# Ledger of designs, part 4: designed miniproteins, single chains, continued (5)

Each design is a single chain, and the fold is of that chain. pLDDT is the mean over its residues in the fold that is shown.

## One batch from the design tools (miniprotein)

Design m16108
Fold by ESMFold2-Fast:
Order: sequence, then structure tokens, then C-alpha cells
Structure m16108 (fold): chain A 89 residues (1-89)
Amino acid sequence: MSIDELLEKIEKALERAAKGDQKAQEDVINYVRQLAEKILEMSPEEANKAILKLGEIIRKYADKLPEEVREAITKILQETAEKLSEKYK
């Protein structure tokens, strides 16, 4: 699955999750994890581009998501950023 396909799946899942779809909330977390794993395999330029796109998509729905989902996404992104920083030292 390409990065653009994962970003599209994340956006669609976020739209449903924001409406209270419990399965979509789980799907968002799973797709964000999959994207994070792919980001770690990318060049710095591609990784930064993917992170920025993901951030824009999440920001559109963040205020409508349950706290647990927001915390899970934030933790995945923080862990990914730390690993990415270590890789490029």
C-alpha cells in the first residue's frame, strides 16, 4: 500500500471516527501505525512530507475525536519522531 493510499484511508477513517464510529477509531490508530512504520523506511525529505500531510488531515478532525484516540495518535507520532531523529543523527 502506498503512502497516499494510507493517507486517504486515514482521512476516511477519521471522518467516520469523528461521528462516533468505534471501528473507525481503531482503524485510524492502525493506519497511523502502518504509516509511521513506512515513514521510518523513507528518506528524510519523503518522511517530512508524509508527516506534514498526516498532521493536516488529523488537525481537521482532532477536536471531534475521543481523547483516547487523540492520545494514541500523539504517542505514535512522538515515538516515530524520536526514532526518525535517532536515524538521522
Scores: mean pLDDT 81

Design m16109
Fold by ESMFold2-Fast:
Structure m16109 (fold): chain A 96 residues (1-96)
Amino acid sequence: SMAELIARIREEIAEMEALLKELGASDEQLADFRSAADAMLEDIESGAVDAEQVLEQLRRAVRLLRALLRGEEEAFNLAIDEISKRLNVPKEEVIK
């Protein structure tokens, strides 16, 4: 159901926030992430985006962030690419 998909998406968002915090994200960066996540949830609830596609994208991003925490340099580039696409921010701004 849509409610179950939204619940899974909220769990993945919480995991991403925890991983970003572990990677050293500032309180300001975490607040920006929460705002972007809230906007995405509104888009899902309005039907503007496909919830299943969003869930898969979030799961992939979580896997890449976990690999980054293990010191896998290849995963760093992939994680930056995924975050850039998800937040609609240039890669250069994600790295800075």
Scores: mean pLDDT 78

Design m16110
Fold by ESMFold2-Fast:
Structure m16110 (fold): chain A 100 residues (1-100)
Amino acid sequence: MSLEEKIDEVANEILEFFDKEPTLEDYDRLVEKVQEKLGLTREQAERLVNMAEYAYAKAKEKGLTDEQIREIIKAVIEYFIKNPEKASWEDIDKLIEEKL
């Protein structure tokens, strides 16, 4: 599986997770999948999921379509994996604004 295909799958899993009433066990399973597919540490995977949740909430508030929200989540994932330790909430806000 290519990196692009892994990002697409992770974005879809994250979108489906936020569209339902997830349990804590669902959250743990999502984080484990993100960690495995993207080669992240547990802490990095949790941080990515939290950043994606923030982006999802902001995009929903702006009335974006599910397709547009998916593209924003993909952009967040692509941004985060380039340098997980330097990922910032300000950069996530800029990514959301650029996709509006």
Scores: mean pLDDT 82

Design m16111
Fold by ESMFold2-Fast:
Structure m16111 (fold): chain A 113 residues (1-113)
Amino acid sequence: SPLEKAKEIAKELIRIAESLLDYLTPEQQARVREEIARLQKVIDDPNATLEQIIEEIERLVKTLEEAAKEHPDNPLIQKAAEYARKVLEALRAGNLDEALSIVKEMGKEILKE
């Protein structure tokens, strides 16, 4: 279902965001962890809507973009922010399969698995 795909996308974004924490300042880590916790709560809620999941993904994407501005020479943080923005835009367009494809590519590039 679209809701299950959005939850899978959210779980992958959380995993990727967590992998970047060690490259961030303590203040940036705290902000990213807060947005991860918010997104995790929404995807764990059986009554959560697709719109609520997208709203929390937007918060995480904006927080990653703010971190990227402070780390212009870090290619992993830059790539993470760029891919996260593309995932959000695909989700807002209703292109869940495209969003899932983008987040999987993002994971391969950043997590080296």
Scores: mean pLDDT 87

Design m16112
Fold by ESMFold2-Fast:
Structure m16112 (fold): chain A 116 residues (1-116)
Amino acid sequence: MKTLVDLLAERIAATGKLSPEEAEELALDLTLSDEAVRDAALRELLEKIGGVETLEIFLELAKEFPKVPLVYELAADILRLLGYEEEAEELRELVKQGKYEEALKLLEETLEKLKK
C-alpha cells in the first residue's frame, strides 16, 4: 500500500491545486479502511481538482496497480459522486469478479466520454 499512497500523493500534488502536504494527507485518508474518512477525502479531492482530472489520476493508478481492488473501488465512488451510477456499479461488479482488464477498459471508456 505504501507505493500506491506515494504515487497517489505525487499525482495529486502535480495538479498544483493542493500543497504536497495536503496531497499526502488525502492520499493516506483515501487508503484507510474508514468509509467516512475515505468519502470526505474523495469529496475534497473532487472539489479541489475536479471530476475528470481526479478520474485521470485513478486511471493512471489502475494502470500501475491493475489488480488492486481499492483503486477501482475509489474510481467507482468518484463516478457515483459525479452522477454516473450505472458505470460505477458495473465497475464494482467487474472488480468483485476479478475481471480487472474489463474494469480498466470500462474506466478508460467512461473517462473518454466525460472529456468529450
Scores: mean pLDDT 83

Design m16113
Fold by ESMFold2-Fast:
Structure m16113 (fold): chain A 66 residues (1-66)
Amino acid sequence: TAEERAEERAIEYAVGLAERRAKALGLEVKEVKVERKGDEITVTLESEQGTVTVTVDLKPFLEAER
């Protein structure tokens, strides 16, 4: 469905942002967690030295599906 495509796109975007941030911080990612709460997608990357959390709004992705 259009909603499923929007959610997948939002997750891909959030993971990309989180991975870019983790690389900039020199973190070795050990675990990836994805959570949806209503219209928000939260991606958490865990490492032995810290965590990176990115939250993105689903609404722009849903609107793009029209």
Scores: mean pLDDT 80

Design m16114
Fold by ESMFold2-Fast:
Structure m16114 (fold): chain A 97 residues (1-97)
Amino acid sequence: AKEAAEVYRKLAEEARERLSGPWRDQAVALLEGFAERIEAAGDDVHKLSILSVAGAMQLVALAEEARLQGDEETASFYIELARKLLKETDKIIEKLK
């Protein structure tokens, strides 16, 4: 669980560096909130899997919101975060199996 939570915190730091204003604040709050929930899940593979999918889906929803506002660059970055999150958390969950 600690390694999975660290993935979310690393992605939150990338959001702090590459985004600005409300989009940055929203992405950081989402990712740090999920990091806390991941830590609370411990090594429960089922809970970790559900939380990883939920986190990625919320990032995709933020990407669509950014697109609706005409911000394609922010939308693309949210999709990048979602892909990185799924890839890195899947590796960690597989090791716990």
Scores: mean pLDDT 82

Design m16115
Fold by ESMFold2-Fast:
Structure m16115 (fold): chain A 87 residues (1-87)
Amino acid sequence: APKPFDKAELEELKKFIEEQIEQLKKLLKEKNVPEEEAKALLEEAEDMGTAAFMQALAPEEQAALLTPEDRARAARARELLAAALAA
């Protein structure tokens, strides 16, 4: 069953999420993604990172954070990342 992280694990998770966002920024810059699309992707990635971090905090809250909208945003960001990586 999913368990909440302790403080040290949460700090590591936060750093990991920040690294993922930084990699996304570099990827979007390298692929010359239009600024408007890059901004939308970064915003979605930040939202997903926040949702993942919050899920690590409380099991009860985990279910509340997984809305259809949250899943759709994650899927869209993954598709855009996959397209950028494929070229």
Scores: mean pLDDT 60

Design m16116
Fold by ESMFold2-Fast:
Parts: C-alpha cells; structure tokens; sequence
Structure m16116 (fold): chain A 90 residues (1-90)
C-alpha cells in the first residue's frame, strides 16, 4: 500500500517532467497530447485500483495546471474530463 503510493508518486513525477519537456516544444501536437493523456489516464486508473483516489486527483490537478500554463487547450480539456470522472468514482 505505501510502496504502491511511492511508486505512483514517482510515475507522476516522471509524467510531469515529460509534460514540461514536450509542452514547452509542442503544446498542441496530437502525439504529445495523446502520450500525456494516455499516461495520466493509466496512472489515475492504477491509483484507483490501489485505492489511492487522492493521489489520482492530486496528479491530475498538477498536470492540468501545467497544461493550462503552456496553453495546451486540448490536453487541458481531456484532463478536466478525466479528473471529473475520478472525483465522481471516489
């Protein structure tokens, strides 16, 4: 349980680092959007599977903030929908 949380936190950190690098270059590239959204969805699902919805919500909020900072509007819209679905499932 604690090990799962730590592993998911490291995955989130790597996702944020990847997002910063890719969004600074191509914030509206479909490949970049697909990659980041896919990784965010997989991390959120893994967190929910391990009964860590707080970590899923935290991770999605941080990535959404970053997407908005870089004006990645398509990614931001996708992340908002994903965040809402996670919050509704608890």
Amino acid sequence: MEEDREGLREGHKHLLDTAKRNLSIAPNDSGVIGLLYGQAKNLAQAALYNNLPDLAIESLRELLKLAKEYNAEQLAKGLESLLKSVEEKK
Scores: mean pLDDT 80

Design m16117
Fold by ESMFold2-Fast:
Structure m16117 (fold): chain A 77 residues (1-77)
Amino acid sequence: SMQAQADAIAAGVRAGQPAAVRRLFDVIGRAMRDRDADASQVVQMVTDQLGSDVVSFLTTAYAHGWSPAQVVDALRA
């Protein structure tokens, strides 16, 4: 389900897992193409768990071509 996907991504991001950041980047990329409503809903469900500030940072990092490892390092700083 979309909820299970969002739960797994949010838990992985909180745990500092680069693979979870990669999965979120893939979902953000699909949502930004305006053809994947399910991806947009997953982004909203992740935002509900992590907070808008964290997801805004992650979306900005995606747009600027950051690696998942760079994002994890920045979130720890």
Scores: mean pLDDT 83

Design m16118
Fold by ESMFold2-Fast:
Structure m16118 (fold): chain A 72 residues (1-72)
Amino acid sequence: MISDAELEAQLARLQELLSRLSPEQQRAILARMQARARAFVAAHPDASDDELREFAYRLAQEAIAEIERILA
């Protein structure tokens, strides 16, 4: 189970990495994350708070991996 502290730490890491990208790259990544979030909510309308937290953590983790690849 993902804790609130773990999710907050993950989101802080994501924000730090996003700040290293160009505004165009930031918009592209945020647009993809938003599209994936909409798709998840549409597929899982009765998702629990735990499921939403887990999804948010995984979404941020995947975005972090993409940004780290761009910055490598």
Scores: mean pLDDT 84

Design m16119
Fold by ESMFold2-Fast:
Structure m16119 (fold): chain A 74 residues (1-74)
Amino acid sequence: SERLRRIQRGLQALYDAVKEKRFDEAKELAKQLIDETENAFERMLIIDFLRSLAEKYPEYKEFFDELIEYVKKK
C-alpha cells in the first residue's frame, strides 16, 4: 500500500541519518514518522525497526529506547 511504502521510505531515511550520525535529524524524522502512524500495526513496525537499530548500534541504545517510549505514548 502507499502508506506502507511511505513508512518504509521514512524508516530508510531514519536509518541513513543514524548511519551518518545525524542524530538531531534522526530524532525529528522518527517523531514525524511516529506522529503519522494511524494504528498499532504501524507503531509496531517502527518499534521493531528501532529495536533492530539498538541491536546494531548498542552504543546508541538510550537514543532508540527514548524513541520507543515516544511510540508507546501515542
Scores: mean pLDDT 86

Design m16120
Fold by ESMFold2-Fast:
Structure m16120 (fold): chain A 68 residues (1-68)
Amino acid sequence: MVLSAAEMGALLATVDTDGDGVVSVGELMAFFGLKPGETEELVKLLDVDGDGQVSEAEFAAAVVAAAA
């Protein structure tokens, strides 16, 4: 099962509270309740550019892939 548009919208609204299209490491930690080491692993998977920042599109794609 992939996430519906409604589920995706709810997740993005929760994670990207500023609506700027960018998900920070802090927002990922807050959303998933991750410990520092777990957050680092997640960021490495999502941040293909290695800049320590995850775009909204990258986050959305990863959540859809994880839910499928």
Scores: mean pLDDT 63

Design m16121
Fold by ESMFold2-Fast:
Structure m16121 (fold): chain A 68 residues (1-68)
Amino acid sequence: MEEAMTAVTRGTMISIGKSNPEVEKQMLKNLGVSSWDEVRKASHSDLVKAIKQYQEDNKDKFSSGLLS
């Protein structure tokens, strides 16, 4: 379950980032890495944290334009 979730989470981040360069930059920044190759090496907790941060930042940008 956890390793399957990690694979899905990683794939989702890569897919989103490749389709939107601004999201790519934000995701890499949230993980503290410089490339998608580093993303695929990230731990499950780091990937979940990065996605949660992106969702929170994206909601703020979408609703109020706030950056956190």
Scores: mean pLDDT 63

Design m16122
Fold by ESMFold2-Fast:
Structure m16122 (fold): chain A 66 residues (1-66)
Amino acid sequence: GGASVDWAAERKKMLAQAAELLKQNGYSDMWTKNDAAIEATLLLATINYIEDKELREQLVKIANGL
């Protein structure tokens, strides 16, 4: 189905939450202020739930390219 979600607003919320969690766990401000690094970290974390190994490897390459 088509997404009726404002993905730009949701992305901003997710990045803010991820940045706060990374800060609480001792990551530097430079890392936590890099949106691309946060997005790559979130994608790598979610890839663990994907059973297809080939698809997982393709998603890892995409995340590393952010």
Scores: mean pLDDT 64

Design m16123
Fold by ESMFold2-Fast:
Structure m16123 (fold): chain A 98 residues (1-98)
Amino acid sequence: APTTAEEFVSLIKEGDEVDVYLLPDENATLKEALGPPIKGTVTSVTSKGATIKADKRSVGTIKVGDYVAVELKGKYTVLGRVTSVSEDGFTVEFIRLL
């Protein structure tokens, strides 16, 4: 378990590249993803979520309320729910590690 603030936020950081998978529901695993990953970059992180930028076409497939798996390559995957969508990105609130 992390013992410092820096260790606590070590899973996802600003500037990290992530693969984002659209899921059918909150009980889904990464293997149940609805298609290929959306490639994104983390632009901001809080204790509850992250904002991710991606290309406009990929962002156009994401809706508020969607469940997603956010994967850091070679590290961890987190289940999240989309809370907002902009022109070139979206915000995800984290639910649990997968």
Scores: mean pLDDT 77

Design m16124
Fold by ESMFold2-Fast:
Parts: structure tokens; sequence; C-alpha cells
Structure m16124 (fold): chain A 81 residues (1-81)
């Protein structure tokens, strides 16, 4: 049970880091974008990352390895993009 809690916290930490990175990447994508267009891109990216987190949490609850949890995160994010 301690290992599952540790994996969940790790997944949450990675998701938070990914959301921060996604915001930076959106800003770098095109500095000519209007503020509203940039905010919409950031929101879309955040939704994708949250979908990835949900997939990762399901994998973690199923006892998946850290590598599998990360793969689930990426797959979930891609599906929501």
Amino acid sequence: VEELERRRREVERQAREALERAAELAAEADPKLSPEELRELVRRRARAELAGLEAALEAARAGASDEEILAAFRAGARAAA
C-alpha cells in the first residue's frame, strides 16, 4: 500500500511538472499569438495532461511499473490532444 501511495504522489508530481512545461512550450510555440489564442492553447494542453494523469493513476492503481505509468500518462495525453 505504501508503494501505491508513493507511485500516486510521483505521478502527481510528474503531472504538475508537465503542466508547468506545457505552459512554457505554448508560450514558445508562437509569440505572435493573441493572448486569447495562447490561453486556449494552454487550456487544451492542460486538458491533455490531465487526461494523461487520469490514465497514469489508473495504471498505478493496477500496480503498474513506473515506466508503464509514464507510458500510460503519455498515451492518455495524446488521446485527449
Scores: mean pLDDT 68

Design m16125
Fold by ESMFold2-Fast:
Structure m16125 (fold): chain A 86 residues (1-86)
Amino acid sequence: SEEFEKLLEEARKKLDSAKTLDEVIQIVRDFVEKARELGLSLEELAQLGVEILNYLRDEKGFSDETIDAVRAIMAEELARLEAERA
């Protein structure tokens, strides 16, 4: 969707300014919440997480430890949203 693409572009721009793991985690949580408020599907939310992780790993070169921590946070956020919709 156009909303998905716009949100992904904004997330990548915000992540470009992040210096610490805590800043990355906060950005990830903020964008999951924005996606929820925009009414994105759980599939689109999961895809947003995949795209963020790929960007951090492949384009930004964050450590495996940072990528694993962010992946865990994305999994927790998705599980929370799935539980809210069940």
Scores: mean pLDDT 81

Design m16126
Fold by ESMFold2-Fast:
Structure m16126 (fold): chain A 89 residues (1-89)
Amino acid sequence: MVAEAERLIEELRRLVEEGASREERKEALIRAGRLVMLNVLPPELAEELSRLATELAERLTEEELQEIVKELEPLLPEHKERAAKLAKE
């Protein structure tokens, strides 16, 4: 998963630096969200993904952000369960 996270980070950096269509930004954010929610990433990679995702999200409309949330919503129970287990430690 580290190699997939590093590849995605490079793609997100390119989209931020070179510009991207709204659809490309939405697809990138969905991919980043899925990777973070379904996998345990090293803290440094998770932090960089979150930073880049925040920059990409700032240029989207509220409606586009809601579409991304809707796509990731089925993964929220798994993410919440993992977060709850970590919080108990």
Scores: mean pLDDT 71

Design m16127
Fold by ESMFold2-Fast:
Order: structure tokens, then sequence, then C-alpha cells
Structure m16127 (fold): chain A 84 residues (1-84)
């Protein structure tokens, strides 16, 4: 069914975004690149991902919500590092 296909696409996008987050956190830990720079890279990659799914509004909504959540997490981590 079409509904089942949309649910599978949403699940794939969630997994892809989570892998992106982990990869960027790993790069930050290994290279010492700032969390601000990692956040900019993440946001750019997320905008491209969202644009590729523009024909599927449910996937776009889910990806946008995850982008906002992860961007907030990265911003909070950056703020904590600046307190040192």
Amino acid sequence: SEKKKEEEEIKKVREEIEKLKKALEEVHEKTGDSLSEMRDVFEDLMEKLIESYKDNPKVVKEAKELKEEISRELEEKEAKEKEK
C-alpha cells in the first residue's frame, strides 16, 4: 500500500539522518573541528536531503523536525564547550 511505502521512506530518512549525526560527531572528536562548523555542515546536508524528498511532504516534515532537534543538540553542546 502507498501508506506503507511512505512509512518505509520515513524510517529510511530517520536512519540516514542518525548516521549523519554520528559521523559528524566522530569527525569533531577526531579532527577537533568546532561544533559550530559541524552544525553548518549538518544543516547544509539536511537541506539537500529535504530538497531531494520535496515530492514526499511526510518525509519532508519528518526530516525538518529531526533537523531542528539535532541542530538544537549541537548548539547546546557548543554552548557547554564555550563555558570552559
Scores: mean pLDDT 75

Design m16128
Fold by ESMFold2-Fast:
Structure m16128 (fold): chain A 56 residues (1-56)
Amino acid sequence: SERVRRIGERASSVLGAPLALAERIAQEVVEKMGPDATEEELLSEVLQRLEERLAA
């Protein structure tokens, strides 16, 4: 979806992470948090998970 792609691209740019990884995490987060979650809530969760992955 456009929402998943937008959040994934934004997260990838913020952390300098691979786009494919950021998009995959964004898809999982959007599916888990559902349609009532704001883009800022989704981005915050994606950034947290992506940062944990990059630190490992």
Scores: mean pLDDT 82

Design m16129
Fold by ESMFold2-Fast:
Structure m16129 (fold): chain A 67 residues (1-67)
Amino acid sequence: SPAREKAIEAARAGDVEAFKKYIQELEKEITDKNELIKALSEIAVAAHRAGNKEAYDLAVKKIKELL
């Protein structure tokens, strides 16, 4: 997914505003709740590995809202 890849790139770059934009685009692209949770989980892992706590916390918050 282009939005997933761009969100991961933004997290690695420390660009939280771009990250938020790509998460919104991801939510429009993925209509299935379980697939969206999976994509957000992959993004959260990438953000954590990049040391971007703010992006990690945002992705985790989105997952919790979907559960």
Scores: mean pLDDT 88

Design m16130
Fold by ESMFold2-Fast:
Structure m16130 (fold): chain A 56 residues (1-56)
Amino acid sequence: MEARLREAAARLEMSVAQVRAIAAGLGVESLDEAEIETVKRVIANGRALRAEQRAA
């Protein structure tokens, strides 16, 4: 399971501790590929919204 957290951390460009916190928030012990894709999407949407708010 630790190896999956490290892989997810590399793909999300985050620390293992941050990925573990995200997994805990989702109610899972580790992130699989589908969960990583979901988190990437949420982060991308968050960045887009923040950019829009700065422009306004």
Scores: mean pLDDT 67

Design m16131
Fold by ESMFold2-Fast:
Structure m16131 (fold): chain A 97 residues (1-97)
Amino acid sequence: MEDVERTLARGREREEEVVASATVESLRRALAELPVQVEALLNDESLSTEEKIAGLEIALAELEILLKAAEKLKDEELAKEARELIEEVKKKIEELK
């Protein structure tokens, strides 16, 4: 994760891996981890408002990829969870502006 080459490889593979290789188990894990990361970001007093907004926008992009994967798998429960998290993150971005 901290290695630059690995970070670049992960960035390119993220969308392809989530959509192409998505399973119900992998999506449940990602959807469970993402809210925890968002909460940690919002509670980090060392971050500026702009840094928090940038982190939330990244989380929003990841949630939209997870939504596409859930729709591909035809998992209505996971798709609903992803949509609800998308709206929550959008609300948090607006609260910080």
Scores: mean pLDDT 74

Design m16132
Fold by ESMFold2-Fast:
Structure m16132 (fold): chain A 75 residues (1-75)
Amino acid sequence: TSQEIYDILKPSKSYQETLDKLKELNVPQSVLDTVEAMSKYKEKLSDLDKRIIAQMVANGKVTQDAVDSLANSIK
């Protein structure tokens, strides 16, 4: 579930820790690419960002709604 994935991501303190946890979960490359893109424009992931990422992982794909939510957090 997205909650279980969020619980895994919640303790991460950096983009690298978040990416490492996502790689361990063998998530789709599109999710990894999205998180890496965020790191170029935003220094730190918020709790909300981690919830959105967890939902993308649970769905097995990056949705437009998730991309829009993350883009709004970068701006």
Scores: mean pLDDT 75

Design m16133
Fold by ESMFold2-Fast:
Structure m16133 (fold): chain A 80 residues (1-80)
Amino acid sequence: MPVVDRESGRVILAVVREVRAQGLSTEEMQKAIRERVTAALSALGVPKGTIEAIVEQLVRLAGDPARLDRWLAEMERVLG
């Protein structure tokens, strides 16, 4: 994963947690993550190539709910 600052990491975590909490289907969750993470990181001035790399990894994680839940727990420990 590209190195991002702590603030960008916390924004990613907050967005993914909120989307996960909505009870969407896997495909709807992947679309919501792509849209919302892209918008949030663009607002923080993160380069487009870095955003695309992060979003691709998160969309792959969201395809496996068990992996996504483990990632959320780990990121919350590191960032929250």
Scores: mean pLDDT 80

Design m16134
Fold by ESMFold2-Fast:
Structure m16134 (fold): chain A 98 residues (1-98)
Amino acid sequence: MRALPLGAAIHFDFRAGTITTYREGETVLAGPEDVVREVSAEKAPEAAAAVAEEAARTGGNMILVFASDEERAKALEAIKAASAATIAKMVARVQAGL
């Protein structure tokens, strides 16, 4: 497990079925199989789908990193606004309302 001093982040834990948000300056713990990507809020739904498929191949979780807390919040709303089918494809084990 690695401690990463990331910017604002969203951690998708596919084994636990959870989404956790991290504020700018918080430390995120990542496993060696986890896929960590810096993405923009505008491209977050497309990037989340691609990174989730990569994480499925590695057997790890997905961590998306953003330039700021505001951009992370916009990204999470954009991902939630995606179609139910798209959300299910990206985050099949995540609980709604996190």
Scores: mean pLDDT 69

Design m16135
Fold by ESMFold2-Fast:
Structure m16135 (fold): chain A 71 residues (1-71)
Amino acid sequence: AADARRAAGEQLRRWLLEEADKASNPEVRQEVRREAGRLADRFAAATTPDELKAIQEEAGRVVRRARESAA
């Protein structure tokens, strides 16, 4: 269970890093990369479905803000 959650957190980190690479602004790229690691660690440590949902929603907000700052 913990290993599966860690693997899911790594998938979340990978997705955020891919989104970071699409950003044209280096500062925005670095911010998304920092958030990717932080959110993956929180996902691995999460113990409830509600915590997992909150982390995924936060990841979505990070990506949305990064995309909006590029427009």
Scores: mean pLDDT 77

Design m16136
Fold by ESMFold2-Fast:
Structure m16136 (fold): chain A 108 residues (1-108)
Amino acid sequence: KLEEAKKAIDELTPEDLRAVVEAMRAYLEAQLLTDPSDDAAGQRIGDRIVEAARRLSEAGRKVLDYLTELVERKDFEGVKEILAYIREKDPSLAEEVDRVLALLEQLQ
């Protein structure tokens, strides 16, 4: 699956790569939401997830689904490897990838 995800990433457009990273950031921010009474924060995160998902191609959605599966399995090393591969393919996303990696570290 990891090698298949890397091959799928090779087929993504720069816009798809950005949308995947943005969707992952929103997903991890949702996982880290500690105050369920902060409806405004939850709404903002939800809106960002919807916006990112709307911009995803079928290939981008498959990469996102694989990344979220890795998080659910607590395979944080697999997530880091895929994010590092995205950064290598599109260095302009380095800051966004680093933000996602920082959120992932908070999940342990």
Scores: mean pLDDT 75

Design m16137
Fold by ESMFold2-Fast:
Structure m16137 (fold): chain A 89 residues (1-89)
Amino acid sequence: MDLKEVYEDAKKRGLEGDAQSALGAARIALDLGDYEGAVEMAQLAIELSTSDLLKAQALEMLAGGYTGLGDDEKAKEYLKKAKEIRDKL
């Protein structure tokens, strides 16, 4: 199975309400260089997450997506938010 097929399956599951699949899709998007897709899927994972750990991981993926898009200020802001959540765990 190629990585793009895995990405499309993870995106579909995320859109169906699975926070973990949305997070996985964001990570695969980063590996593929699909930075806009990484931002979309990471934001979806944040919205669907019921876990502080999952939310922190999704914020880290969101920061990765913004770094890839050249928005270093947004990337820094989301990394700070992820760190604040991790420091409370």
Scores: mean pLDDT 85

Design m16138
Fold by ESMFold2-Fast:
Structure m16138 (fold): chain A 83 residues (1-83)
Amino acid sequence: VEELIREAREAYEKGDYEKAIELAHKALGLDPTNQEALELLERAALEQARRELEADPSVSEAEREAALAALEAYFAARRAAAA
């Protein structure tokens, strides 16, 4: 688990959010209550979503904010369940 979290953190630091998300998911598959993996997954997922939403001119600012807020709420609930 620790190795997967380390690799996910390295991917996140390099800006490879897709890889960071996959590695964090693998870590959570082994330890669903791991707070580091949950935080890393949240950070990477929010950053990837923000980039995709900003790149799409058909998505309004309100829709962008709502999508990001929904992701934040999802991860907050997941962290609470893991605590």
Scores: mean pLDDT 77

Design m16139
Fold by ESMFold2-Fast:
Structure m16139 (fold): chain A 81 residues (1-81)
Amino acid sequence: SAAARTAEGLAQLERLERDLEQLEELLRTEPERFSEEEWRRALELGLAQLEQLEEAYSDSPEVLARIEELRARLERLRATL
């Protein structure tokens, strides 16, 4: 069902959001823990995962809206590097 599919997409995005929150906290508290290249690679992996979810859930407006929100957060975080 469309509802079940939307729930699956949102659950995947919730996991990515938790990972992003941890990454934001690490960059705020321990920016020297990783090199700039390692930080960029982590953020680029997150962006790639969002792109794959956008393709997989292109027919789910709620999932797409959440992807756009998380993409903006990742891009903002990249800008701080």
Scores: mean pLDDT 85

Design m16140
Fold by ESMFold2-Fast:
Structure m16140 (fold): chain A 70 residues (1-70)
Amino acid sequence: SDELNEKAAEAARELLEKHPQLSEEQKERILRLVREGRHDQAGALLQLLAGPEAGEEFGKRIKELKEELS
């Protein structure tokens, strides 16, 4: 849903602010995947670029958002 994707993008943006080592292009690519509903691809890319903790935190936030919106 658009609401899930928007809230997921907000969560991703907050997480990306903690990773200043990522380029603006890399951050924008992750946010685009999230907005397109490609949450698994976004999480995998985030984990690759920012490490396993970032991927785990994003996955947890997506799970929580899905539970809130169900």
Scores: mean pLDDT 83

Design m16141
Fold by ESMFold2-Fast:
Structure m16141 (fold): chain A 69 residues (1-69)
Amino acid sequence: SISDQLQQIDDNYQKQAAALNAQFKAELAQLDKQNASSSQYRSFMVDAIRAIGDLEQQRINQVKQVRQS
């Protein structure tokens, strides 16, 4: 059903979001350990925002495909 397909999309999104969050925590901890510069932290934040945006756009596209079928 459409409901089952939407649930699968949400489950996959939650799994990918959790993995991405774990990656960000590891990267931030590494920057902290290296006493990184403010520019390095800003670069990390820009990349993190893009990664989150890409994941959200993928989810939106998958939902649209289910709704159009």
Scores: mean pLDDT 86

Design m16142
Fold by ESMFold2-Fast:
Structure m16142 (fold): chain A 81 residues (1-81)
Amino acid sequence: SLEEELRRAARALASERDPERRRQALIKAVNESLRKDASPRELARAIADALEGREINVKKGKPLTPEEIALVVQEILRLAG
């Protein structure tokens, strides 16, 4: 579910102490998700995968809007503290 992927991404973000690594993981996940027209759930998964040092594997889905990207990122930041 989207909620499970958001919580996983938040835990991974909270565990990463290097601000630059957090920033690069978010950029990489967003770029891969935009390239593949990923859903919000796939974006949240990609963020978690990038932060955990896993390969990002994004399934082609529906195009993300800038508003959806912002909402996913903001929710992950909120859950991470």
Scores: mean pLDDT 81

